# Designed miniproteins, single chains, continued (4): the designs that were tried, part 101

Each design is a single chain, and the fold is of that chain. pLDDT is the mean over its residues in the fold that is shown.

## One batch from the design tools (miniprotein)

Design m15514
Fold by ESMFold2-Fast:
Structure m15514 (fold): chain A 82 residues (1-82)
Amino acid sequence: NLSKILEEIKEKIREEARILVLKVEEYDNEGNKEALKSLIDEVAKLYQLSEEEKQELLRLAEEKRYDELFELLEKALLRKAK
């Protein structure tokens, strides 16, 4: 069923966004700015984010706004799945 497949894809995307946010939080807590920047750069490359979107992700990560970071990543990943 197409609807079931779409829900499964959406859940996988949400899971990926959750994993990414957890990694950002981990690097933030370690003070590892280089690893955090590298992760965001790779995410931006993989999902073909604009420079503006990448800078927004980095800003949210540095400000430890993880709920907003999750929402932004989920939207970007869902957009890419189309």
Scores: mean pLDDT 80

Design m15515
Fold by ESMFold2-Fast:
Structure m15515 (fold): chain A 81 residues (1-81)
Amino acid sequence: SSKAASAASAAGVMAAGADAMAMLAERKGGKEEVIKRLREASEEARRAARATIKDPSLWQETLEVTKRVSEIINEGEKELK
């Protein structure tokens, strides 16, 4: 469904964003806990995207993961500024 494709795409974008933020945090000498949280968030988003591609009925759960990962990215950015 279009909703499942959109959810999987959004989760993929969030996974890339979390990974990029983790890389930036590592380069800036950020806290290990922040870097770990961002990397775990990236992995969760990637798993959610793959799960929804395999089972489109999971699209709502994947959107919830996308929202949570977006919040983690925002918190990571705030910690670095």
Scores: mean pLDDT 87

Design m15516
Fold by ESMFold2-Fast:
Structure m15516 (fold): chain A 87 residues (1-87)
Amino acid sequence: MEKLLEEWEKKTEEELKKLEEYLKKSDLSEELKELIKRAVELQLRGAKLKLEAWIKGSITEEQQKEIEELEREYRRIAEEIEALLEA
């Protein structure tokens, strides 16, 4: 189970690097690039917390609150991305 978390973290780091390279080559505004990167980082942090809880077979109140806060922040950023794309 610990090996799954290590493999997930390694693959996540590789995918984030690919995202940064993709965004660097894109014609998107710098503001939009930063929002997209932040949204992905929040989603990955939430996924890690959920994976850790699943591996341990329990979720702490602190972990649950952090997940809820990350999901709320992600929603706000997603709304900002949509607003910029509709402009």
Scores: mean pLDDT 79

Design m15517
Fold by ESMFold2-Fast:
Structure m15517 (fold): chain A 76 residues (1-76)
Amino acid sequence: SRSELMAKADALIRQYREDRRAFAQRAMSMENREKVESQARRIKNDQALIESERKTMANELQRLMQELADKKAKDQ
């Protein structure tokens, strides 16, 4: 019957609209995920740089302290 064919067509159109909506939500989620991942990478890189600079400064301070100790020993 024409009514059965129309019901099948309506079901297919409804499924297609749902699939398109799900795809759009997934695409938007991907865009947000890439932004979040990019920001997390930047924060992690900034933290690593700060930690590296702290290590460099600590090593330089220790070297200067050793030089001062060596000078004190020579002045005795």
Scores: mean pLDDT 65

Design m15518
Fold by ESMFold2-Fast:
Structure m15518 (fold): chain A 88 residues (1-88)
Amino acid sequence: MEMLDGKEAAERLLEWAREAEATGTELGRALARRARELAEEISKLEEVDFKEFLARATRAGAEAALEAGEISEEEAEAVLKRVEETLA
């Protein structure tokens, strides 16, 4: 499991956000916005389990966007697959 300090976790989360946004999907944009917001909050923490946190945040963000009708199930699946591939 990947334990990072808050600043390192924030930097890594921003990199993940950029990859998600690069998909050009509505979910990718929604996830990137959420990740950037969380990165600002996380940067103040001393230690974070990055992989576990990222997985939870990604699923929560995708679920929220889907529930709000901002994205389709296909878009949600595409972005989640990309994030999971880069986590492997």
Scores: mean pLDDT 70

Design m15519
Fold by ESMFold2-Fast:
Structure m15519 (fold): chain A 80 residues (1-80)
Amino acid sequence: SYGDLKFEITTELLKEKLVKKGMSEEEAEKKAREMAKNYKDVVLNVGNKEDYSKEEAELYEEAAKADSEGTRLAFGRASS
């Protein structure tokens, strides 16, 4: 389903970011899956930053940008 594909893409993007920040692939995959599961709650409740470290908040922000950009590109609906 679309939701399953979106979840998988978000997980891959987060894993890549975590690996670039110095995490092992195993740790990055585990954390990325956890963050991807909570991504919906973060997007819906963007005001609650207390539950996340600065690093985690940054990763969620990057994931949100990637999701928004991917959605825009998929539809090609950007117009002046």
Scores: mean pLDDT 60

Design m15520
Fold by ESMFold2-Fast:
Structure m15520 (fold): chain A 94 residues (1-94)
Amino acid sequence: FGPEDLRALADALAPHVPGLSELFRWLADRGVRVSFTISERDGETIIRLDSEDPRYSGVEFVLPPSAEPGTDLEDYRRARRGLETLVAHVQRLL
């Protein structure tokens, strides 16, 4: 995905996952190439993000998000909205 796609994703994710929004803007400004792999696991959609910067490669997003013990429910709700937005943009660009 190109810099314009990453900036669009950053804007869409800003209200849900501001840290990831800032990451996508930073990658876009540096011209870093990003790829997304979509897979399914038992009816769940898994999106994997890889980039040429190893600090930001191998990040997985699961939709619906799994419940982990000790996770804040509001964080889950925000992450889910961010993941839904990310899925929509990735599907549109594929």
Scores: mean pLDDT 65

Design m15521
Fold by ESMFold2-Fast:
Structure m15521 (fold): chain A 88 residues (1-88)
Amino acid sequence: MSDKELLARVVEEAIPFAESIDPAAGAKLREMLEKIKNAKSTEEAQEIFEREMAEIYQELDARDPAAARAFGARLREIAKRLVENPES
């Protein structure tokens, strides 16, 4: 799995959880996923991920800090699982 594919997979798997806590965050993740898939390099995909994920987290934290922390924890769990099981 390429780093770009890993980033896309993290976003894709985070969508259902994000939608369950904040439908707006879920919608933004869906838009981010398409941008990452269309990125021409891993560097571009990472830049999109870091910028847009920070925006989603900031907006969510302003409304519900507990939901923002839960979202961050879920992203870390997804990333860890995908890194530990790259053939999944």
Scores: mean pLDDT 82

Design m15522
Fold by ESMFold2-Fast:
Structure m15522 (fold): chain A 83 residues (1-83)
Amino acid sequence: SEDEELAVVNEAIKTRDKETLLNILKNSKYESVQVAAAKALVLLNDKEGINYILNESKSEAVLQVVLEISGDPEVLRKAKEKL
């Protein structure tokens, strides 16, 4: 369920489990869960997760997360080019 996947995201944030967050971002069917995982990876400044969002993710909602919360000017520039 969406709530169960969001609980896994929240636990992964507490433990800084970037691998679990990236796996959820890639495999969840729920946009809310994908957005939560993407937000966590950007806030943790996870290079692999950010690279996935910019180059592999097909979700505009996930890409918008980078525009809203990234503090990196180069990452923001790349995200704008994708929209």
Scores: mean pLDDT 85

Design m15523
Fold by ESMFold2-Fast:
Structure m15523 (fold): chain A 85 residues (1-85)
Amino acid sequence: NVEKEERFAKLESRAENLRLIVEEKAMSLPPETRAQVAAQLEALEERMRHARKLADESKYTEAVEVLEGVVRGLEALKAQVEAAL
């Protein structure tokens, strides 16, 4: 399904951009808070890798669903980091 493949690619790009923004902003946090954010970010990165594996297996419906969850998680984490700055 071309539409789901395109949606997956767009979501993967958005998730990667959000991940980089969170990682960069977290560098300005105190070490203890930065470690907590890093742990949450690593869990979301594991889910991103799982979504990629699903896409590689042509399970695009499941891959998109996982990535939509990851994007929401990264947006929430970004807001949390910005509130802590």
Scores: mean pLDDT 87

Design m15524
Fold by ESMFold2-Fast:
Structure m15524 (fold): chain A 66 residues (1-66)
Amino acid sequence: EEETRRRAVESLRRLAEQAKAMGMDEFAKAVEEYADAIERGELTPELVARMREALVKAYERYLAKQ
């Protein structure tokens, strides 16, 4: 369980770094915040809503650049 959580957190932080490299700074920040929350065991509906919103924003930004 702890190993799974740590692996998930590391994966999310990698995703945030990749997002930053692609210029998705807001999305990268949101992913980092959720990685921290998962590490702390503080997954809340508010956090889930923020991640969902960040994902939508990142997708819209991606479409706008095409």
Scores: mean pLDDT 75

Design m15525
Fold by ESMFold2-Fast:
Structure m15525 (fold): chain A 83 residues (1-83)
Amino acid sequence: MEKERAEELAERYVEALREHAERAAAGETGPVSAEDRALGAEIAAELAKMSREALIHFATKILMEVEKLDEETARKIAEEQLL
């Protein structure tokens, strides 16, 4: 079932985004590591197998949790990122 797979991918994506945000907040900014890039590519490839509607809904939830954005703003960013 795609929904359970999506939830697993959400957890992995949230962790990756948290690591990035924490690094940026600490002033330890730099290029994305090869490991982070590989993880992002893997998650993106799996998400590409899902419907756009499911991806937008899914990414909206992730952005709300990680970036602490309201639902409308998070959905707009999700639509742009899932371009």
Scores: mean pLDDT 69

Design m15526
Fold by ESMFold2-Fast:
Structure m15526 (fold): chain A 61 residues (1-61)
Amino acid sequence: PKEMGRETGRSNGNGGSGAQRAIELGVPEEVASKMGLGASILGSNGDEEKAEEGAKIGSKL
């Protein structure tokens, strides 16, 4: 299920889509990761989830 930190950390709950779109536009991995994952880390206090989100975003790279 969705955690509050995970949805909030993705700005609109669109973090995966937004971050991947940024990477497709040529945005650096660091910036794209932070725009989705950085906020998630602050909102979602879950070690397993923040790592999994990074893997999903990085898989595009």
Scores: mean pLDDT 50

Design m15527
Fold by ESMFold2-Fast:
Structure m15527 (fold): chain A 89 residues (1-89)
Amino acid sequence: SMAEEQYERNVERLVKIIEEKYGEDVAELFRQGIEALREGNQEEAEELYAKLEEKSRDAATWFKSFVILTTESQLSPSDALAELNELLG
Protein backbone atom coordinates (compact mmCIF):
# COMPACT_ATOMS: atom_id res chain seq x y z
CA SER A 1 0.00 0.00 0.00
CA MET A 2 0.98 3.68 -0.27
CA ALA A 3 1.23 3.91 3.54
CA GLU A 4 3.53 0.86 3.72
CA GLU A 5 5.68 2.31 0.90
CA GLN A 6 5.98 5.61 2.82
CA TYR A 7 6.95 3.72 6.00
CA GLU A 8 9.68 1.77 4.12
CA ARG A 9 11.02 5.02 2.56
CA ASN A 10 11.15 6.66 6.02
CA VAL A 11 12.99 3.64 7.48
CA GLU A 12 15.54 3.56 4.62
CA ARG A 13 16.18 7.31 4.84
CA LEU A 14 16.72 7.20 8.62
CA VAL A 15 18.99 4.12 8.42
CA LYS A 16 21.09 5.87 5.73
CA ILE A 17 21.44 9.00 7.91
CA ILE A 18 22.42 6.87 10.94
CA GLU A 19 24.93 4.96 8.76
CA GLU A 20 26.53 8.21 7.50
CA LYS A 21 26.80 9.64 11.05
CA TYR A 22 27.59 6.54 13.16
CA GLY A 23 28.59 3.70 10.80
CA GLU A 24 27.09 0.55 9.29
CA ASP A 25 27.07 -1.55 12.51
CA VAL A 26 25.11 1.13 14.38
CA ALA A 27 22.69 1.59 11.44
CA GLU A 28 21.98 -2.17 11.34
CA LEU A 29 21.26 -2.27 15.10
CA PHE A 30 18.99 0.77 14.67
CA ARG A 31 17.08 -0.92 11.80
CA GLN A 32 16.67 -4.11 13.85
CA GLY A 33 15.45 -2.08 16.84
CA ILE A 34 12.78 -0.29 14.79
CA GLU A 35 11.61 -3.67 13.41
CA ALA A 36 11.51 -5.22 16.91
CA LEU A 37 9.35 -2.31 18.14
CA ARG A 38 7.04 -2.59 15.11
CA GLU A 39 6.57 -6.33 15.88
CA GLY A 40 5.90 -5.53 19.57
CA ASN A 41 9.02 -7.39 20.70
CA GLN A 42 10.00 -5.20 23.67
CA GLU A 43 12.63 -7.65 24.99
CA GLU A 44 14.52 -7.66 21.67
CA ALA A 45 14.22 -3.85 21.39
CA GLU A 46 15.73 -3.45 24.90
CA GLU A 47 18.64 -5.78 24.02
CA LEU A 48 19.29 -3.84 20.79
CA TYR A 49 19.13 -0.54 22.70
CA ALA A 50 21.82 -1.84 25.10
CA LYS A 51 24.04 -2.74 22.11
CA LEU A 52 23.43 0.73 20.62
CA GLU A 53 24.50 2.37 23.92
CA GLU A 54 27.70 0.28 23.84
CA LYS A 55 28.57 1.38 20.27
CA SER A 56 27.17 4.96 20.22
CA ARG A 57 25.45 6.87 23.02
CA ASP A 58 24.21 9.44 20.47
CA ALA A 59 22.55 6.78 18.27
CA ALA A 60 21.02 5.17 21.39
CA THR A 61 19.57 8.59 22.33
CA TRP A 62 17.96 8.88 18.87
CA PHE A 63 16.53 5.35 19.23
CA LYS A 64 15.10 6.32 22.64
CA SER A 65 13.58 9.42 20.96
CA PHE A 66 11.82 7.11 18.47
CA VAL A 67 10.43 5.06 21.40
CA ILE A 68 9.20 8.22 23.17
CA LEU A 69 7.57 9.57 19.98
CA THR A 70 5.67 6.30 19.40
CA THR A 71 4.77 5.55 23.08
CA GLU A 72 4.47 8.87 24.98
CA SER A 73 3.65 11.20 22.05
CA GLN A 74 1.59 8.42 20.38
CA LEU A 75 2.80 9.18 16.84
CA SER A 76 2.50 6.46 14.23
CA PRO A 77 5.82 4.71 13.49
CA SER A 78 5.91 6.34 10.04
CA ASP A 79 5.34 9.84 11.51
CA ALA A 80 7.97 9.23 14.22
CA LEU A 81 10.48 8.18 11.52
CA ALA A 82 9.63 11.31 9.50
CA GLU A 83 10.22 13.48 12.60
CA LEU A 84 13.65 11.89 13.22
CA ASN A 85 14.56 12.27 9.53
CA GLU A 86 13.80 16.02 9.80
CA LEU A 87 15.80 16.41 13.05
CA LEU A 88 18.83 14.32 11.90
CA GLY A 89 18.92 15.24 8.18
Scores: mean pLDDT 86

Design m15528
Fold by ESMFold2-Fast:
Structure m15528 (fold): chain A 140 residues (1-140)
Amino acid sequence: EEERLKRVVEIIKYLIESENPTVTQIVALIFELTLNSAYIKRIAELLEKEGISVEEAVKTLLDLFEKHADQLSAGQLLDGLNVLLSMIYELKDKLSKETLEHALKVARYLREKHADQLTPAQQAEFDRIIAELEKLLKEK
């Protein structure tokens, strides 16, 4: 467990420090965070020990999703946004209103970018995530 969480932290650190991370590396991070969603608070503690704020990690993930929107499938983006939503719920006291506003803007952009390719079920999932982010932002 602890060794696996440390590996997840190293992946996040690498992506923050990397000039041009690949789509494969982004997909691998989404998969690892999805698998370890129960340990988000512990991952945050380990990131902070490495000098990386939760704010910085979330902003980096949002920027990566926006930059690679054309290269990631709707399903991969939905998995990534669900991971971000879980991070926001678990770590909301560590996140600024500005970062929540950025998350909402990115979620809307990704939905718009993929609009022509979305199934009705995928559209409903994007709309659900956007509604949850709007609710969290109003509670800030």
Scores: mean pLDDT 82

Design m15529
Fold by ESMFold2-Fast:
Structure m15529 (fold): chain A 80 residues (1-80)
Amino acid sequence: DKEKEELQKKLEKYLREKKYLEAAEELVKLGDLYAKDSSSLEEAIFYYRMAIKLLEENNAPKEKIEEFEKRLEEVEKKYE
């Protein structure tokens, strides 16, 4: 999938550049793509959790962490 590959490329670039907020946003976009297919909800949850952890470990604004936590909660509800 070209869209997933492009997002992974941007993620790798931002992680290399230590742009953790931008990297976390690319992780959320990957999670959103996986969340579109019921067979890949586990992958979506994995990417959202990675994004939240990355933000928490890098002292990101609480507002941004809460935004991503809300997305994770919505996907977890679909997985249950």
Scores: mean pLDDT 83

Design m15530
Fold by ESMFold2-Fast:
Structure m15530 (fold): chain A 115 residues (1-115)
Amino acid sequence: MMEEIERKVAAEIAFVARLLGVENPSLSEAERERLAAREILKTYFRLQLGIAKTSEKFKELRELYERFLAAVDAGDVATARALVDELLKKGEISEETAARLRTLLDRMEEAEAKI
């Protein structure tokens, strides 16, 4: 399971990073990888936020998703990891989804360290 999640995340990052490199060839490999991981994370949470906006019942989830998006935009991986843990504790995401999100955050942090 973990090996498959890591492989799929690496493939998704490589695909998005390649597209970003075509759009902006001035981006370094590390900048492309960081932006790719960030965009994948933001796409997931923007979708979740859109769903959560359909009802006042989901107000607390909206606030968590907005905090996650803000943390990712700021490069605050520690806060983003804490929010993944909170979502998992609340039963709002599966263990598999939490593992995927953590892997994306790890890749974003590793890429940022190379910039």
Scores: mean pLDDT 84

Design m15531
Fold by ESMFold2-Fast:
Structure m15531 (fold): chain A 88 residues (1-88)
Amino acid sequence: MLERALEEVRRAARLLEEGEREGNATKITGGAIALVGAAFEAALVGIKEGKEEEVIEFLRRLAEELETPRARRAMEAAARGVEALVKK
């Protein structure tokens, strides 16, 4: 379950990055919404499986891999939100 949730986060982040490269506002908005939803779903799965640290590490690493500034900042924000949610 967790692997699938993490892959959905990666897919959403790449969609946002692609939209940013294209200058496609609809794709940027859709990608950002999908990214937030996927990141928090991955957090929920991580909590249920006792793998919260694995989720946080994945999200932080993915933020470092993203090359467009908006996608990177959105991923960094999502990672911080997830960390706040899972660590209290």
Scores: mean pLDDT 83

Design m15532
Fold by ESMFold2-Fast:
Structure m15532 (fold): chain A 73 residues (1-73)
Amino acid sequence: MMTPEAARESARALLEAAPALAEAVEAHPDNVSLQAAAEITAVALEYVAENYPELEEELREAAERLRRAVRAG
């Protein structure tokens, strides 16, 4: 299993990637692969938020950002 440190690094990487992915979805609303990637990433961020309360606010905001981008497309 991943160490707690590796899991936290993965959570941070997702947080850093989320804004760029949201912008890509909004720029390409007909790209179903980007929409799918954004939806999967939002689910992953929400799941991680349940296990890392110290990052919960940031993770939930990132997930909501991605979900809004998908809905706007």
Scores: mean pLDDT 77

Design m15533
Fold by ESMFold2-Fast:
Structure m15533 (fold): chain A 74 residues (1-74)
Amino acid sequence: ASKEEIEEFLKWVQEKVEELRKLAEKNNVPEEVIKEFLARVQEVIQKLLAGEISVEEAKKKIEEIKEEFIKLAE
């Protein structure tokens, strides 16, 4: 992936994390659940930066993590 693709991905991830933080605050989600979500997101970012996965695979993984978090939060 190009550096620009990685930068756009990281910006997209930041926006998704912010959306989920607001949802978590609104639903009084436990801090441990939020930390677990953030840890899983960071693992995906680390794998992308290490060149182990593509940007498309990283996006799919982040969306899956997001869906799991939303189901748990609601």
Scores: mean pLDDT 79

Design m15534
Fold by ESMFold2-Fast:
Structure m15534 (fold): chain A 58 residues (1-58)
Amino acid sequence: SADIQKEIQNLLDRYAKDRADIEAWAKKENLSPRQQQILLDAAEGIRTMGLTVLKKIA
């Protein structure tokens, strides 16, 4: 449905923003590349779960 497509787009937009926020925060706190990757992996996990749920109700 159009509503589900909008929610998918909102999820992708949130993911892009979360990645940018994580990278900015990691730079500010001088995190290692490994620590940055852990945070990015967490954001990707949220995106993947959200897409899985939205596709099941599509």
Scores: mean pLDDT 87

Design m15535
Fold by ESMFold2-Fast:
Structure m15535 (fold): chain A 78 residues (1-78)
Amino acid sequence: MKEKALELIDLFEEILKKRAEQFSPEAQQRMLDYIEKIREETLKKIDEAKTENEIRQVVMEGIQKAVKYLNEIEKEEA
């Protein structure tokens, strides 16, 4: 399960980075910094998780936080 969680994180990170390419250089850097922060926090929580359900919850929370931040930057850039 951990390997599948890492694959999902990598996939969403790639999607988010691609979407951020349309932003200003400053906004792109803020998004990249936030993605890195959420990735580190999520990976740490995955290592601490005891069940597959806990891993799924942690991954989903990380993705949701990253998407929410992307949407906030998109509103600022619009």
Scores: mean pLDDT 81

Design m15536
Fold by ESMFold2-Fast:
Structure m15536 (fold): chain A 79 residues (1-79)
Amino acid sequence: SRLDELVSKLREYIREVASPELAARLEQDIDLMLDPSTSFETRGLLAAGIVADLKIAGADVSEAAKLLQEILRLVNEEL
């Protein structure tokens, strides 16, 4: 699905720019963000946290922010 493609791109980007330890934590945050039991408000906070952690790590957050915005749109429409 389009959602699966965007999630795969986000995970790949994180693995390229983050340390293995940070990548593992952010992938857990993505899994929580995609969980159907997670609230709309919590998904937004998780997405903002992922962007903040990548920025602190010195990564270019523009691509991650675009991917997360589209992922949140699709998840909130389908869950």
Scores: mean pLDDT 85

Design m15537
Fold by ESMFold2-Fast:
Structure m15537 (fold): chain A 70 residues (1-70)
Amino acid sequence: ATAPPALGVEAARKVLETAEKSEKDFPDIAKAQYVAAYYVAQGKVGPSYPITDEEAKKAKEETEKLIAEA
């Protein structure tokens, strides 16, 4: 398939929404959740590495693209 599965995208969207709600109060947790959302959208388990600001921003943008195209 050339598109991500709807189930993965829907789960990723919920993780992204949760991250956006917590970002103001818990930015470090939100960064990890943005990366997790990107991996969930791809049907994968995210890495356990320390998350950088740039990686979190990229993961959020890529997840939003996957959700928009699904």
Scores: mean pLDDT 68

Design m15538
Fold by ESMFold2-Fast:
Structure m15538 (fold): chain A 85 residues (1-85)
Amino acid sequence: SAEEELRETEERAIRKAAEELGLPESHVREVVRIFKEEVDKYGPLMGTLRAIQKSSEELGLSPEVVWEAIRMVMREVTKKRLELL
């Protein structure tokens, strides 16, 4: 299903981002979880800013690294969504 393909794409993107950024997969997965939660509550602009701040504080990562993790994962998920249209 499209939902299963998106979930599989997200999991692969999390692993790739973790490898490229030198982070544990658990940290990248938590960044993505926080991102989705904050965007759902506050919209894409404010939700993204809040997710960067919260992830940086909770995981001890720089805001730049958090933003790069979000960008890398969401790029792959967006690409896959476009392929499924």
Scores: mean pLDDT 88

Design m15539
Fold by ESMFold2-Fast:
Structure m15539 (fold): chain A 62 residues (1-62)
Amino acid sequence: SLQDVIDAYLESIRRQVEAGATREQMDVVIDDERERLRHWGYSDEQIEEVIRAMEEEFNRLF
């Protein structure tokens, strides 16, 4: 489901931040994931939902 995809990305963000990833590095990861989701055939609406969840988690951690 889309929620399972979101949950997996949020867990990945937490692990990367715990490993010392910077805000700038995570911005690049978010941009790369937008293109990946598009390539996998997700709609623009679904992509924006995933990216918004990732950005909210990222902002919470920093």
Scores: mean pLDDT 81

Design m15540
Fold by ESMFold2-Fast:
Structure m15540 (fold): chain A 74 residues (1-74)
Amino acid sequence: MPSEKEKIEEELIKIFNETAKKLNLSEEDVQKIIETIKKLSLESLKTVLETAKQSERAAKTMVLLLLHEYEKEK
């Protein structure tokens, strides 16, 4: 059975895929966001999910922050 972390990751990936389409992000940028999500702790994932669910603006902000975080590690 999927872990709590895996369930939250799947829900976030679904939300952020829809948000990324609205922001006209490339498939490469979407993959960067997914990689960043997979590196987050369970507690960070819970916080990100709660924030993204508050509004479309919050979801867009979280997508851009995750993309920025990926680029900072390169």
Scores: mean pLDDT 79

Design m15541
Fold by ESMFold2-Fast:
Structure m15541 (fold): chain A 100 residues (1-100)
Amino acid sequence: SMQDQVDQLQGRLNSIQSQFYSIQTSFNSSYQSGTVTLDQVQSMRDQVVSIQNQAQDIRSQLSDLLGDDSPQVKQADSFVTGIQDMIDYLNQQGDSIQSS
């Protein structure tokens, strides 16, 4: 059913949100230790970009099923925005490390 498809997409969205939270927690821990390596920033950026691609795919499928005004699509859009903010932040951290 359409509801089963939505439930599967929501399950996948929840999974990648948990992965994203784990990455943010790991970054914050490294930041609090006073050091962040370029390799760590690049690895985390690659992971976050992968999550963004998955989130955009899920958002597109939810939009096709429910329409852009659905709460599920709005929630996915909010998550995509949060991912983009993290990518921008990681890019700034990478640039800062390379400039040091």
Scores: mean pLDDT 86

Design m15542
Fold by ESMFold2-Fast:
Structure m15542 (fold): chain A 88 residues (1-88)
Amino acid sequence: GLDEAVDLITQAAVDAAARLAKARGESLDVDAVTAAARDYYTRLVRTKGVQALVDAAKKTVEENKDNPLLKEEAQKILDAAEAALALV
């Protein structure tokens, strides 16, 4: 359902943030990032519908097309958004 869709994309975004933080030698407040991502995706779905998850993720991939590391992580979030759409 909708909650499972939001949870799936939230987990993908948190995992991407954790991998990027580790690559940069930075610490990540996982709880704070998880709460922020969940709030963001919940509001996005409530205001623009579930398709907006895929639209937002596609935009992030396009904006990062010239940065291989950011593009790879953005693509993983897009894959999760497309899987989340199938749960609704």
Scores: mean pLDDT 85

Design m15543
Fold by ESMFold2-Fast:
Order: sequence, then C-alpha cells, then structure tokens
Structure m15543 (fold): chain A 70 residues (1-70)
Amino acid sequence: VELESVTLTVSGDPPRPGDVVTLTVTAGADTSLTITPGVTGADGRELTTEPLSISLAAGETGTFSRVLRE
C-alpha cells in the first residue's frame, strides 16, 4: 500500500467522544485499505472511530469524516 500523505484533524481539543475526525489521504499508487482512526483523549485513553474503507487511484486525494466513539 502506497500512501503519499495522511492528515488527521479533530473537531475538539482535547478530543472527546462525539467529536468529528477528518482524515485526508493522498495515494501515491492505486490503493485499497481499511483504516480505523484513533486519537488520545484528555485522560490518556484512546478514542477510535468506525473503520473506513478507502479506495484511491494514484495521485487521488480523498477526505473522510467519522465520529469518535466513547
């Protein structure tokens, strides 16, 4: 799997359940993968989203949003 860049932003600081995670992915080659975004919350506990299935062509950029779970 060839990813050129991955950026992740969260709507809240510190991250909390119910905040929105936005993932921007640029593929360096044709790519199909499943990602589960995770961030560290205020109490040091990891917060995750539902898995994201991503399919991108070489040079394509996709933007995906998911809600953090409790």
Scores: mean pLDDT 76

Design m15544
Fold by ESMFold2-Fast:
Structure m15544 (fold): chain A 67 residues (1-67)
Amino acid sequence: MSSLEEERKKAREEIERAKERAIAAGLDPEQLDKIVEEQIRKLEEGEDPKEVLEEFERKVTRLAIES
């Protein structure tokens, strides 16, 4: 595999794990699903995995602060 494909796969796995932890912490599953779906779609469209993870973390952090 290319390093980019591996980074994208790892990013997807990190997003899935972070989603599970956030749901366990009491965050809204519907809001999390929207964030996760958007970020996974960006990964599939070839966006930089690092930028996708940064955006995902930013959005989840804001959701956690407001929840």
Scores: mean pLDDT 79

Design m15545
Fold by ESMFold2-Fast:
Structure m15545 (fold): chain A 67 residues (1-67)
Amino acid sequence: MKIIYTKDGLESLEALKKAKPGDIIVNTTEAPNTYYMVHPVSGGGIVASSVEEALEKAAQLEKNLAA
């Protein structure tokens, strides 16, 4: 897991293209910062207001997908 700070949306997108599952990309363009996590199962991003929230959202998604 890596946490990568970026200064704008374009830099965030480039970081997301290179991100591995579980990596967190931070957009610092405006306060509060936006945290994006690459989900290994869905291929989509998780959007959160903190690292801790991103991890919690990922865990909840896994539980919701369990049958």
Scores: mean pLDDT 70

Design m15546
Fold by ESMFold2-Fast:
Structure m15546 (fold): chain A 94 residues (1-94)
Amino acid sequence: STEERIAAFEREVAAVRARHGLPAVTLRRSTDPAEHIEQALLALYTTALHRRVPREVAEAMLREVAAIAKRLFPEQAEAIDRALADLLAALRRE
């Protein structure tokens, strides 16, 4: 189900964040998987900036989370790639 895929995504994203010493984040409830994925990527981006994570590490984390999202929600691949590209471009402007 979509709910099961969202739960799996949240668990795997939490594991990525924990592996890099970042705090867990509670996302706003959404019935749209694309919106939920965008929230997770933006929250990771924001935390990485706040914690002054090196750009290359932040990029690697965003790419890993995007890859998890594409595996669990392959129908959202184009939206995920667009969101990732926007955030990677934002990191390069720092």
Scores: mean pLDDT 84

Design m15547
Fold by ESMFold2-Fast:
Structure m15547 (fold): chain A 65 residues (1-65)
Amino acid sequence: SLYEEAKKRAEELLQKTAEQARDIVKKTGDEGYQKALDLQSQTLDEVEKLMNEAKKKIEELRKKM
């Protein structure tokens, strides 16, 4: 389903971003901390867009049935 695909994509993005953020902080220390936070914030926004788009498509499909 569209929702399951969006959820899986969101989970993959969150996992990848968490690893990248950790790597940035480990390599650059305090200077990388803000960059890591910005990356996480951007990923959360992207996840929200993916989930909202999937919900909208499901609602449109329900109206056609």
Scores: mean pLDDT 78

Design m15548
Fold by ESMFold2-Fast:
Structure m15548 (fold): chain A 55 residues (1-55)
Amino acid sequence: SKADKHAKRRELLQGLVKSLLQDNPALSNKEIAKVLGVTPETVSRLRAQIEQEAA
């Protein structure tokens, strides 16, 4: 389904954001967005979800 495809893509993007932050924790949302080809807003949302899942 479309929902399952969006969930898988979100999970992959979360993993990539985690990897980038592990390499350089000082990366801004704009820098991560440029590397991943997404918007800084998307990165901000992914980071919020990562924090929620870690807590």
Scores: mean pLDDT 77

